# Designs tried in a protein design run: designed miniproteins, single chains, continued (4). Part 20

Each design is a single chain, and the fold is of that chain. pLDDT is the mean over its residues in the fold that is shown.

## One batch from the design tools (miniprotein)

Design m12669
Fold by ESMFold2-Fast:
Structure m12669 (fold): chain A 87 residues (1-87)
Amino acid sequence: PLPVEVQVEMLSLMYATAEVVGDGGTAGFTGGQLLNLLASHPELRPFAEEQLERYRKEFEEVKAKDPDPTKIMQYGNDKLTEMMEKA
């Protein structure tokens, strides 16, 4: 199984990607999964807040360079793939 910290990081990335492209369904689902995970691991809440803030700023920069939702989604997918390979 993936380490819980990696799951928090992945869900934070997925949530930030969905939010910035306006995919409310995916944002709601991934946000819900993150909240459920943090309910079982409340010690990881500061870590999750740090990851969410980090990705929010990162995706804000990506969107400022190119607001194309397809390219923003590709950027998020590439980072998610890197995390999965590292885990």
Scores: mean pLDDT 84

Design m12670
Fold by ESMFold2-Fast:
Structure m12670 (fold): chain A 93 residues (1-93)
Amino acid sequence: MKAKEEEERKKAIEELKKEGRELHAEYQARLDAGEELSREEIEELAIEYLKGQLKIKLLHEGKSVEEAEEILKEREEEIRELVKKVVEEYLKE
């Protein structure tokens, strides 16, 4: 039972790391192509990246995949608000 949960956590962590790398590569490719990214696109990319990092942290702390997903769903609005504030502060400078 515990071995299966550990296997599922490891798989989820590797999938999240891959997703984060793909998001970063896609964002960089769009910048290299000279594409104009809207504020909304930048915020959505930052939200997805932050959600992935938080889920990896929760899984490393011994949360199950299901528990980590539940925590992320509960915190999604908080994450969106934080990212929006950070982007707004960055653009003011």
Scores: mean pLDDT 76

Design m12671
Fold by ESMFold2-Fast:
Structure m12671 (fold): chain A 86 residues (1-86)
Amino acid sequence: SLEEARERLVRVVRALLKHYGASDEQIEKFVKWVEENLERLLEMTDEEAREFIRKKAKEMGLSDEQAEDLADAVTLALRRIREELK
């Protein structure tokens, strides 16, 4: 379901941001952004979603390497969710 997909994606985002040393406040802000944009992210191509996420990650202060890693992981999760929702 979309709700199960949202929960899974949120867990991936939280785990990675904690690994990068982001504060709880920054993690919750990014999680909220992902939740608010989930439907749009699911309608994007992998390339569009990757760039959208990378841009947001850079905007919130992640390094280029961290932003790329986060974008790759979230894009992979979105691809799996799209396959499950068919």
Scores: mean pLDDT 84

Design m12672
Fold by ESMFold2-Fast:
Structure m12672 (fold): chain A 89 residues (1-89)
Amino acid sequence: SMLDRAEGLLVRLYLEVSDAVAAGDFEGAIAIIEETGAELLRVAGELSPEDRRRVLAALERLYQQLQPQLSPEVAAALRALIDALRAVT
């Protein structure tokens, strides 16, 4: 389902951003957020309003979990993705 695809993208985003940040690769982390985030926004457009809210909540939880290890620039990129998803929810 499209919801399963969105959940898979969130898992991928968490793992790849976490790995990049742990390696000190903040430019790579931002690129991952932009690329995977664009795909997530495209998939979100195909979801019901209920499933879109579930994906937004999951993305917000992902941000809270990663927040203590993020640089300001990486945190801003994730906040921009959250704001973009919220705007279409």
Scores: mean pLDDT 89

Design m12673
Fold by ESMFold2-Fast:
Structure m12673 (fold): chain A 84 residues (1-84)
Amino acid sequence: SKEEELIETLRKLMLSNPALLQALREIDPEVAEAVEAGDEETIRKIYEALKKKHPEVDSIEGLEEYIKSHTADELAREIAEALK
């Protein structure tokens, strides 16, 4: 489905961003481990939280632009917040 493609795209974008993974480890090591493992439930929760705040992430292009337009620290904080 479209949402499954977006979740997979988000996983790939996060796992290919070493600065983001480092920032996540500094904020919440448990969250960082779940993201690095590529856990589908974890990635889905992150995507759902991002979509609520940033409706533009409902497309691959919008998701890519969202990731590119934010710093690793900003993304790490939003991801950690999504998994509270």
Scores: mean pLDDT 83

Design m12674
Fold by ESMFold2-Fast:
Structure m12674 (fold): chain A 78 residues (1-78)
Amino acid sequence: KLAELMIEAREALEAGDEEKALALFEEIQKLAAEEGRLAFLRAAVVAAEELAKTLEGEERERLEREIEEARKKLEELE
């Protein structure tokens, strides 16, 4: 499921559907953290940081907050 979500997120980005890609990255971060899949959570954070560079305004601020929460979760699980 995590790998499938990552593929879907990449396809959304390639199609220019930034809103769908953002929602999928949020789901990947949440699911990876819940399952303790630290490698996937780290990969999702890196991908989200790259996505944030292409966003503006409220969407970028929202993603940056999600990245901070994911980083805190990584610190708790390590």
Scores: mean pLDDT 72

Design m12675
Fold by ESMFold2-Fast:
Structure m12675 (fold): chain A 62 residues (1-62)
Amino acid sequence: MKEEALKSIEELKKAIIEGDAQRALESLKRFLEAMSKLDKKEQDEMFDEFEKAIEEAQAERS
């Protein structure tokens, strides 16, 4: 579901900010699993949200 993908993105963002590589990897795996259940349009939307979250996490950590 789309909500599960968004939840995984938020968990990944927090893991990156905290520097927890193991938690980041687990969140990424959950994100990819959620993505496999979405159609092409929803996948494109979730990839956009993913890229924004990574950029925000990197900025906050810097």
Scores: mean pLDDT 81

Design m12676
Fold by ESMFold2-Fast:
Structure m12676 (fold): chain A 77 residues (1-77)
Amino acid sequence: DEEFVEALRIIAKGIAENKWTEETLEAAKLVARDLLENRDLSPLVRELLERLVEAKTPEELREILEEGKRRAAAARA
């Protein structure tokens, strides 16, 4: 899905550039909703995504995504 891939690119850019905007927040909420509906997720990841869907500020989004990124990296080890 082109829209999903573009949303991931927006999120990745925000993380890489430490630039968190309304566009990043909307993209992250779109990705989180899709993952919650269409993926078999661990309870911890599911809880993080549920919090992300309810995030109201780019700052809160940044903190949730940074936590999720650390957990994803740890899971690959």
Scores: mean pLDDT 74

Design m12677
Fold by ESMFold2-Fast:
Structure m12677 (fold): chain A 100 residues (1-100)
Amino acid sequence: SAIERALEAVEEALAKLKAAKSVEEAFEIARELMNRLAEIAEEAEKKGDDESAKLAREALRIVADALEKAQELYLEGKDEEAMKVLLEGLEEVRAKLREA
């Protein structure tokens, strides 16, 4: 299902993020996840799975918001806080997808 694919993408990204050695690497992981979630939402919409599409788009929004906040922290030299914000955002998305 679209939700199972979205959950798999988030869990994979979360594992990569926990192993990331730099904030720049973490930003690349978040951007890749956003692209995957957008693709999953688009495919769900094309199949008429409107509920899964909405949930995938909500997941995408949460990741995008976390990335924006993390980028602001990075510009302030707060690398550890930037990493934490991304991690928390991905964990929130994982929890929401598991409840679906």
Scores: mean pLDDT 89

Design m12678
Fold by ESMFold2-Fast:
Structure m12678 (fold): chain A 87 residues (1-87)
Amino acid sequence: SAEAQAEQGIQQQVEALRKALEAGKDDEVIAVLREDAALLRELFPDDPLAQRAAELLEQAVEKIKAGDYESALKLTEEALRLAVEAL
């Protein structure tokens, strides 16, 4: 189903970000999350789920800066779920 394929995609993206953070690529992960949040706000300004997803990605960036990678990954997973629902 489309829902099962979306869930697989979300888990693959979260795992890729986890590995990047484990490799010390914090700045690269922050840049990607900031770009994704900006695109959600610009492309879907009238979609409340897309705007909430962008906010969660921005919160994830602050968690990475604080060294709280577990919270950052949880916020990113939730943001991706909302973004998929918005699309």
Scores: mean pLDDT 87

Design m12679
Fold by ESMFold2-Fast:
Structure m12679 (fold): chain A 81 residues (1-81)
Amino acid sequence: MSIEEILEKYLETLDKVKEEAPEALGVYVLAAAQEILDLFKDDPEKAIEMLEKLLEYVKEKAPEETRAIAVIERQIKKLRE
């Protein structure tokens, strides 16, 4: 499965969660971010790219998820250090 296919599946899951259980969206966003970190633990540049795409999606579709956004931004900063 390609990196783009993995990301697309996460985004599709998040869209479904936003419609069916919006109160759980933040938890699913953070779970996706952690799974990306685990998948690319040996490739921080790919982890950053995937997390930035996830972050852009969340900011566009669910800007109210300020805590999830802040956690992902912090994860990206740590990977750049």
Scores: mean pLDDT 81

Design m12680
Fold by ESMFold2-Fast:
Order: sequence, then structure tokens, then C-alpha cells
Structure m12680 (fold): chain A 73 residues (1-73)
Amino acid sequence: MEEEERARFVSELRHLADEKVVELRQKGMSDEEVEEFRARLDAIVDEAVQEYEKTKNPEEALERARARIDELA
């Protein structure tokens, strides 16, 4: 298992979460609402990392994380 693969995967997840936060702020969400979404995004990222550790398939884990993030309003 390659450390570089894991690092890249985690970086991609963090980028997806950050982009969603930017989108929500641009839509006029309050700081409190954004913080709630950050907590949910962090949970999705943690779940994706756990999935990757079990399967060692970053593409599958990333696709599932993206779908869950997209379902957030």
C-alpha cells in the first residue's frame, strides 16, 4: 500500500469538503449553519477514509463521499 496514494486520497476528500463549504457560504448560509455542515462533511470524510482503509480502493471511496456531499442541501 502506497503512502502517497493515501495522502492524495485524503487531499481530494478535503478539497471536495472545502468546495462544498464555499458553495454554501456563497448561497448566503449563516456561520452557524456552515459550521453544522462542516461537522457533517467531516463525518463523510472520516467515513470515506475508513472505507479506503478497509478496501484500499480510493476511487470507490471518493465516489461515495462525493455522492453524500452532493446530497447535502
Scores: mean pLDDT 78

Design m12681
Fold by ESMFold2-Fast:
Structure m12681 (fold): chain A 99 residues (1-99)
Amino acid sequence: SPMDALLAAVEAALALLEASPSKSPVMEAAIALLKATLAALRKARTLEELRAVFLDTVAGLAELEAAARAAGDEATLAVLERARQLIVDAFLAAEAALA
């Protein structure tokens, strides 16, 4: 289903973050954010709820990317950018399939 594909993509993004050999506060916050995203997606029943989770997740990742950039943590920034790309693509695909 489109929702199963979205959940799998967020789980894959979370696995990328958890595979990082060092955990900065930004990386730990990103892991917590994606865990919250998974919990929210499991409860989402409407396209409106899906859009709300998407907006919150993308905004949260953007703030964490800005924090990593400000800290000069290029390794964390690169992983967050990859995770965000995977999540954005998966959310847009799920929204298109559910609309």
Scores: mean pLDDT 87

Design m12682
Fold by ESMFold2-Fast:
Structure m12682 (fold): chain A 88 residues (1-88)
Amino acid sequence: EKKEIEKYFKELEEKALKELKEKGVEEERLEMFKKAMKALRDLALSLGFSKEEIEEAVELIVKLVLENKSMSEIQEKIGEFIEEVLKK
């Protein structure tokens, strides 16, 4: 099951990277996105996130990157998302 989640995460990352590149997101922000995705992947695997929760978190990161939010703001919003998931 953990390998299935890792594969799903990789597929979502590849799709999101393609979307961000097509929308003209600069290389520095693509690298920031990759770092956020790696951190989220490690947490999702550790905490046993569902596919739906992973998809919601990835979509949140994509939205924040497209809105030109800082890495600090992205990390804060991901932290809020994780707290809400853990309350369920």
Scores: mean pLDDT 80

Design m12683
Fold by ESMFold2-Fast:
Structure m12683 (fold): chain A 97 residues (1-97)
Amino acid sequence: LKEKAEELRKEVDAEIEKNKDMPITPESLKLAKEIGKKLREADIYEIADKLVRGEMTVEEALAEAKRLGIPVQELIDLLRKEGHYDLARELEAAAKA
């Protein structure tokens, strides 16, 4: 989780720097959306890593996801994919409360 979060963050930073002078076109708008998706993915992995390591509570993770505009379902899906089924269930239950 931590390694993937760091990798995605570096990729996002590099793409932003590379394209900072890009003119506004349909192609550059599509690229901006793709960069935004990678940034969101990096944030999801960072939250998941902190949850798994006990550095963040389920309630704190929900608040952070809401603050960053991250769909909680994506965080739940990542936790399940990585085998953290109990955390995924707790997060889903808290999100419905």
Scores: mean pLDDT 78

Design m12684
Fold by ESMFold2-Fast:
Structure m12684 (fold): chain A 83 residues (1-83)
Amino acid sequence: SREEELERLIEELERLKEAGMRVDDFRQLIADAPSLELLREAFRRWVDSQIREAEEAGDEQKIREYRLLQEEIDEMLAEVERG
């Protein structure tokens, strides 16, 4: 299902975060994604969870970093979707 695919993508993002989101790993994730729409949604949910964890920890710097990452990802995927 869509939700199962989103959960899988979010789990992959968390794994890749530990590896530093290397370019080749990111390219593989894009290639394996069922759609750019689902990948964008997975990134959104994942970033939201990271921001929530940072808020609970009182880490204002990480909150800012994840918000910037969210904007960068949104712009990148929008460009790919437009062609």
Scores: mean pLDDT 74

Design m12685
Fold by ESMFold2-Fast:
Structure m12685 (fold): chain A 82 residues (1-82)
Amino acid sequence: SLLEETREALERLGMRILEVTPDGKVKVEFLDPISNKPVILTFEGPSVEEVLEALLEDLRRQIEALEKAGKPFGTRDPTVLP
């Protein structure tokens, strides 16, 4: 299902779904790489399906970019400092 695919993509990036509401709100938790504190992100749209589709597309793009860069999922690489 779309929800299961989105959950799996989030888990690969070190994130998890906390809440999904039928009014189109999705809450996701991740660990801030700078402070090491949990951060909650809220995604909102006209429907849960639309929010999940947009989120999954973005997550898949991020996973592909991280795989090509050789970075661990859910972490920031400090080796590219200005």
Scores: mean pLDDT 73

Design m12686
Fold by ESMFold2-Fast:
Structure m12686 (fold): chain A 98 residues (1-98)
Amino acid sequence: MEEIEKLIKELLEKVKKGEVPKITGPLPEELSPEEAAKLAAETAIAMGALHGLSLEEIERVAREAAERAYKEAKTSAEANQIAFEVVSKALRERALQK
């Protein structure tokens, strides 16, 4: 879990500098927990930025996606599904607050 905190801080520093992660290329079928957490966090950040989430909201969804993927995801598809679910929920909650 300490590794996830470090990962999130590094990714957020890049986002603050205007460097949004891009989902590029084929991903390995099987991931380590650390690789799954990183992929889920990067996907959540990219989706959140694309949909105009604030930096605070991006941090929250990236952390939630990374923590869930670390525990639950064994494949790139599962890590991406978790990121999609986390960001989609945040977008729905934001829309309901309008």
Scores: mean pLDDT 76

Design m12687
Fold by ESMFold2-Fast:
Order: C-alpha cells, then structure tokens, then sequence
Structure m12687 (fold): chain A 72 residues (1-72)
C-alpha cells in the first residue's frame, strides 16, 4: 500500500535527519509517492511506479547501512 511506503520514507527521514543528501533523496521519493497517491491505484503505470519507488527506498536504505558498516 502506498501509505505504508510514505510512512516508511518519513521514518527514514527522521532516522537520517542529519544527512542532507539522504534527506534530499527521501524528499524526492516522498513527493513522487504523494503524486501517485492522487492517481488511479488500479492503473498498471501507477503500480509499476510504486514498485519502482519501493525498490529505490530499499536500495537507498541498504546503501546507507553498508556505508555505516564500512565506517565501523
């Protein structure tokens, strides 16, 4: 559900509030999710974009965690 992805992005923004690069990326993703929420949720295009953004969020979170592990 798109609302779950929006909440996840807000959680990640709070978690990484001191990282302006991550904040900018999350803000861009959030704006796209909010735009998609206004569209037809049964559209194949909207479903495709939601799946893409979900993968983008997962990739961003994984990249940040890997960076932190490398710093330790």
Amino acid sequence: KIDELIEKVKELREKYKDDPGVQAALDAILKQLESLKKKDPNSPYVKYQIDRLERDIESLEKAVELRKKAEA
Scores: mean pLDDT 78

Design m12688
Fold by ESMFold2-Fast:
Structure m12688 (fold): chain A 68 residues (1-68)
Amino acid sequence: MAEEEIEELEKRRQEALEKKKEYQDKSSAAGLEGNMKLSQEYTDKAMEAMLEAQRAEEEKKRIEAEAK
């Protein structure tokens, strides 16, 4: 059970990191078009994805510590 939760959290973390990369790419594209508002919006979404990855990593560590 705990091991499966750890694996799901790692998957969530990796998915969040991929979302971050996608939003960073979209932000760069919007910036190149001169759409600074859209570029900032995607930057904000990338930061949210990064925070989600951090939360998943922290929860994974807590579950792993409790399992010992």
Scores: mean pLDDT 81

Design m12689
Fold by ESMFold2-Fast:
Formats: sequence, C-alpha cells, structure tokens
Structure m12689 (fold): chain A 82 residues (1-82)
Amino acid sequence: MSQEELVERFEDLALQIYLYEQEKAPQEVIDALIAEALAVAGQLSREDLERMLAALEKVAADFPENAAMRRLAAELRRLLAE
C-alpha cells in the first residue's frame, strides 16, 4: 500500500471512530477501530504521522466531548515519541 493510500485509510478510520463515539457505539467497536487505525499509523512516515496528529488535535479542539479523538491523538503522540 502506498503512503497516500495509508493516509486515506487512516483518515477514513479516524472519521469512523469520531462518528461511532458521537453515536455512543459499544466501547469494543471503538477499541477495534482505534487498534486498526494505530496499525495503519505504524506504517506511516514521521511526516505523515505529524500531519495526522495536527488534524486530530483540531478535531479534538472542535469536539472536546469526543473522548475517542483525544485517545487517538494521545496514541499518535506516543508513536511519534518512539
């Protein structure tokens, strides 16, 4: 999979996580989507990870009640620190 395809896949997963959290989906479903998003993120370049984190931080700022977006951003920060 190309870096462009990985970025698009990550963005699609992040949108699904956002929507499922807003709809109060079961935690198991949200956890599974976050795990999949992190597996994709692990294949991204540092530059793409930094871009994705910046985008997630904007979403988390606009929708502070969405705990899944804050969690996903925190996991990306951890991945970048390694």
Scores: mean pLDDT 84

Design m12690
Fold by ESMFold2-Fast:
Structure m12690 (fold): chain A 92 residues (1-92)
Amino acid sequence: PLPPSPGEQALGKTRSQVLEALEKGDYRGALKILADAAKNAKTEEERQAIADFADFLADGLVEDPELSRRFREMAEAIRNSDFERLDEIANA
């Protein structure tokens, strides 16, 4: 495999933090981590990668239909740079 880029390394840390929060049952914390990562993304590519990870969680890793829907809404808000919506989803 190719060596990870700095953006991929940052995404790796975000993934680890989100997965740890989900393992502890802290889905609200997981959503906040994703929202904060998206707000702090320096490039559109980093933001897209965070959104893709949120979709990955919605589609496979998280089996709760309501929680899956919230992660999908988070991914959409990230892609649209709708930071107000990110906060609404994370705080709901």
Scores: mean pLDDT 77

Design m12691
Fold by ESMFold2-Fast:
Structure m12691 (fold): chain A 60 residues (1-60)
Amino acid sequence: MTVEQLLESLAGFSRAQIADFLRRQARADRETAEALAVEFEKDPRAAAERMLELSRQNRP
């Protein structure tokens, strides 16, 4: 998944939906997921890049 694809996928999501996505899909802890969801509202591109980095680091 690219940053562009992630941004398109999350374009319709609320803050709560983005946080839930991060908890379930990227295996982020709740604090990190909530912080990234807030960041996504302020700077979607930077937040998406961090989300992808987190997902890569949490790969089995």
Scores: mean pLDDT 73

Design m12692
Fold by ESMFold2-Fast:
Structure m12692 (fold): chain A 86 residues (1-86)
Amino acid sequence: MKQELQQQALALFQELIPDLTPEQLQAWRAVLSRLGVEQLRELIRYLEARDLPAVIGFLRSLQRYASPEMQQHLDLVIDALERLQS
């Protein structure tokens, strides 16, 4: 079910970034709430593989269709992931 996939993606992201700020966590929850089942499964596959370039690429692809409010959430999440690559 969609809620189970959202919870799995949330847990995997927290494993990648244990020191997430409340703002980053809220942004991630907002992003996950907008994804469909297929998008959540794809994202989970990348997160399980710890494929940061694939996760970032996936999120950037979502920015093209995102509202301004959602773009702000995506920016916060992408910034957190990019800091892991630095």
Scores: mean pLDDT 83

Design m12693
Fold by ESMFold2-Fast:
Structure m12693 (fold): chain A 91 residues (1-91)
Amino acid sequence: AEAWEAYRAGDDEAAEALAEEVLATSDDPAELGDAYELLGRIARKRGDDEKAIEYYNKAMAYYESTGDKEVIFRSAIPGVEILEIAVRRVT
């Protein structure tokens, strides 16, 4: 997706804008999940762990809603990132 390409290029502002455009224009749960996962990564990178957790939870919900095993496996990444944030906060 274009949003993830911008993120990999280091343009977090363009990546965020493109992800928000996907949220506004797409009805595909897998694409919505990918957009929320990207927003979660950007929020975490900016130090906003609360917002990151919210976005990761939304990404997981969308991936799980597809009923597609390949898409559901994508929820493992936001799940691990939520656990990493939680461990940091209780230590």
Scores: mean pLDDT 77

Design m12694
Fold by ESMFold2-Fast:
Structure m12694 (fold): chain A 56 residues (1-56)
Amino acid sequence: GRAEEAIRLLEAGASPEEVARAAGVSVKQGEGMRKLVEGGFSAREAVEMAKASGAI
């Protein structure tokens, strides 16, 4: 699904634009997920937090 694709792209170091496209969200939300991973959260945790906030 979209969340699983976003997780794989975040783990691969993909751009915020690529993550946003995979997740079906805005580039700003993709940037947010990227920053969470850079801050020490796992890609899965970043995507789960985005889902919990209603972003995806």
Scores: mean pLDDT 78

Design m12695
Fold by ESMFold2-Fast:
Structure m12695 (fold): chain A 81 residues (1-81)
Amino acid sequence: MRERRIEEWRKRFTEAAKKVDPDIEVESVELVRGPDGHELAIAVLSHKRFPGKTATVGVDVDASDEEVEEVVREGLEEIRR
């Protein structure tokens, strides 16, 4: 089910966020299909110390945990800018 897959991706982004910075929060997660038919997991991230700032990050649904951590780190840098 799509809802269960979104919840699984929310957990993956949350686990990656805790490893990068425990103050990162996952605001939303969506699954979207690109024009090439590839499915992406898209997350909106926020940070407790930067209220009102968000970053949108995305990975392929077959991405490794290392790749998820990398895009979360990039999202944190965007929030800090």
Scores: mean pLDDT 81

Design m12696
Fold by ESMFold2-Fast:
Structure m12696 (fold): chain A 93 residues (1-93)
Amino acid sequence: EEALRLGEEGVEELLRKARETEGWSEEEVEERLAALHEELKANTDPSNELEVALANASVRAVALAVSAGHLLLRRGASSEEARRAALEVIRAL
């Protein structure tokens, strides 16, 4: 629960930061993902399979949202459309 809660806080911070900018940068998203990964690892008991699974799921979900955004940009979608899609995935967490 602690690892999942920390992951949710990280996602909320990313959401807030994305809302405050005209767009999103790959560097900012990558930096936040790295910070989230470190925070989840620090608060995860490696002997507890459920905590490890939840921490990994949270990081993977955010990574998938970012990947979806990049795929949309590659398909010719606007940065606004890509950002919106990524935020929707994050909101579903």
Scores: mean pLDDT 59

Design m12697
Fold by ESMFold2-Fast:
Structure m12697 (fold): chain A 108 residues (1-108)
Amino acid sequence: LTAEFWAHYLLVEKANEDEKKRLALVAARLYIRKGKEMTVEDIAKAAGVSKSTFYKHFKSKEEALKLAIELVDEVIADLKANPRMPPPLTAGVIAVLEEFKKKLEELL
């Protein structure tokens, strides 16, 4: 759906600021697909980095998911402060981001 497309696009844009944020978003996307079965090895492989690179940034997969939640909160705050889209689409994107955040919180 259009709202899901824009939500993921904005998260990718925000995550592209640095490697640590990119790893956090990769962890979040894998968690949504694999749930609690997701491993650090899965994250490293999906991101194209070594396990040692992951551990340079995060002590655990839970720490990476916490940063992903922070990125979601930042994107929601940005959309509320400066909406770039029509109100119905903005509301839909925020709803998708809130649901994504809720699913990530289920691991923590």
Scores: mean pLDDT 83

Design m12698
Fold by ESMFold2-Fast:
Structure m12698 (fold): chain A 85 residues (1-85)
Amino acid sequence: GASPLLKELLEGHFGRMRDEGQAAAAAGDLEKAIALYRAGAAEAREIVDRTLATAGDSPGSRGVIDFYTAFADEAEANAAALEAS
């Protein structure tokens, strides 16, 4: 578990990245939206990698791994969809 402050900061950071990506896509700025989604995915993958290196794939770390893996997968899918358009 992270401290409540660290959890709030991380959730706020990833929430802002998602919101900025969605806003850029809605504005038709596809290059910016793709870059933001890819940056968010890369940061989420880094959290997964560091969690696996520190705690491994355990019941205690699974929630963090699953959450950030899902975030990265969604961000990558959003970027790929915009590139295909």
Scores: mean pLDDT 81

Design m12699
Fold by ESMFold2-Fast:
Structure m12699 (fold): chain A 73 residues (1-73)
Amino acid sequence: SLVIDDVESEAERAARLAELLAKAQELAAKAREAGLSAPSLEELLEKIEEAKENGDTEKGLYYQGLLTLQLLA
C-alpha cells in the first residue's frame, strides 16, 4: 500500500542524507580514478551537500543519480 502519512524524523533524514553524500563522494572518487574530472562532478557534489543541509532527501537522491549517470557515461 502507498503510505502517505509517514513522517521521517530529523535524525532519520540526516542519516539518509549523510549516506547519500557518502555514496556520492565514493562515486566521485571512482570517477576521478577513472580520469573523469569535470566542473559538473563538483557541482553535483555541492548540490548534494546543499540538499543535506536543507534536509531535502529527494533532491539529494536526484543529484546522486545524476552523478551516477555521469560516472557511467
Scores: mean pLDDT 69

Design m12700
Fold by ESMFold2-Fast:
Order: sequence, then C-alpha cells, then structure tokens
Structure m12700 (fold): chain A 84 residues (1-84)
Amino acid sequence: MLDESSQKIVQQGKDYIKQGKDNLKKGDKKGTRKNLFQADISSGMLHIMGGVYKMLGDDKKSDEYHKSSEEIEKEVEELKKKLG
C-alpha cells in the first residue's frame, strides 16, 4: 500500500495524462506532449522510490511503487505513439 504522499504523485501523473488527452481533443499536440513529459517525471519519481524501498529491504513496497510507475509509463508511451 502506497503512502498518502506517494498516492498524490500517482494522481498527479494520472491528471497530467488526462490533461494531455483533453489538449489532444482540442488540437493542442504541443501542450499534450508537455503534459505527457510531466507524467513521465511522476513515473520516474515512483521508480526511484521503489528502488530505495528495495535497498531498505521492503520488497513489497518496492513492487507497488514499480507497478504504479509502469502503469503511468505505459499510458504515456501509448499517447506518445498517437502523437508521432
């Protein structure tokens, strides 16, 4: 189970993806790319946190952080492919 602050990072990543989708519908492809880069940063932060927990011996938390990171990254990659 992720801590509240980490859940907020996940939510921020999801919100950036939603903003990117909204901007894409409005024809703002550049704004979409910027929002996806912000979501990618959120994913990277979660990945680093997962690595830290693994080093501290908390494999269960490490797996949860890495899973959350991968879910955001997958959505970012799918939208980047649609943008070209």
Scores: mean pLDDT 83

Design m12701
Fold by ESMFold2-Fast:
Structure m12701 (fold): chain A 62 residues (1-62)
Amino acid sequence: SLGAVLAARAAAQAEIDKEVKEVMTKARNATPEQFPEVEKEAIKVGERYRAAQAAHDAALAA
């Protein structure tokens, strides 16, 4: 149902928003030695964001 799709989208967006905020906070407080780890986390968050967008687009197109 449309309601289920909207609820799932809202939940997924909230989780990604939380992960983005966490990575940004780590980036602001990161030392040079921590940059490689923060960069890896940012890449993973970006991949999850793109996957979530693709899934939503597919669900809405059906």
Scores: mean pLDDT 77

Design m12702
Fold by ESMFold2-Fast:
Structure m12702 (fold): chain A 102 residues (1-102)
Amino acid sequence: MKEKMEKLAKEMEKSAKEGVKKYYEKINLKQARELTKKYYELAKKDIKYLAKMAGYGAVDPGSAKEKLEELGKKKGEEMKEMLNKVYGSMLEFSAEETRKKF
């Protein structure tokens, strides 16, 4: 069972990587730029916050832990929004390509 689930997960990952590769070969450069900018803005905010938390950890480790857990949850939601936008664009692209073949 476990080995079959791992094989399925690897096959899904391979399929997803191939899909992303084909998508990026066809993607509008403006869309790629917007997605890259969004990711950069998220990373920039995290770096600033982590630097601030390093200071808090020296004074109050308990408070620092709680704030890091909150950051983890918030970043998860921001990543989910970004991934949904990427998948939405990819699905629309796939639908348009399918329409052109029929």
Scores: mean pLDDT 53

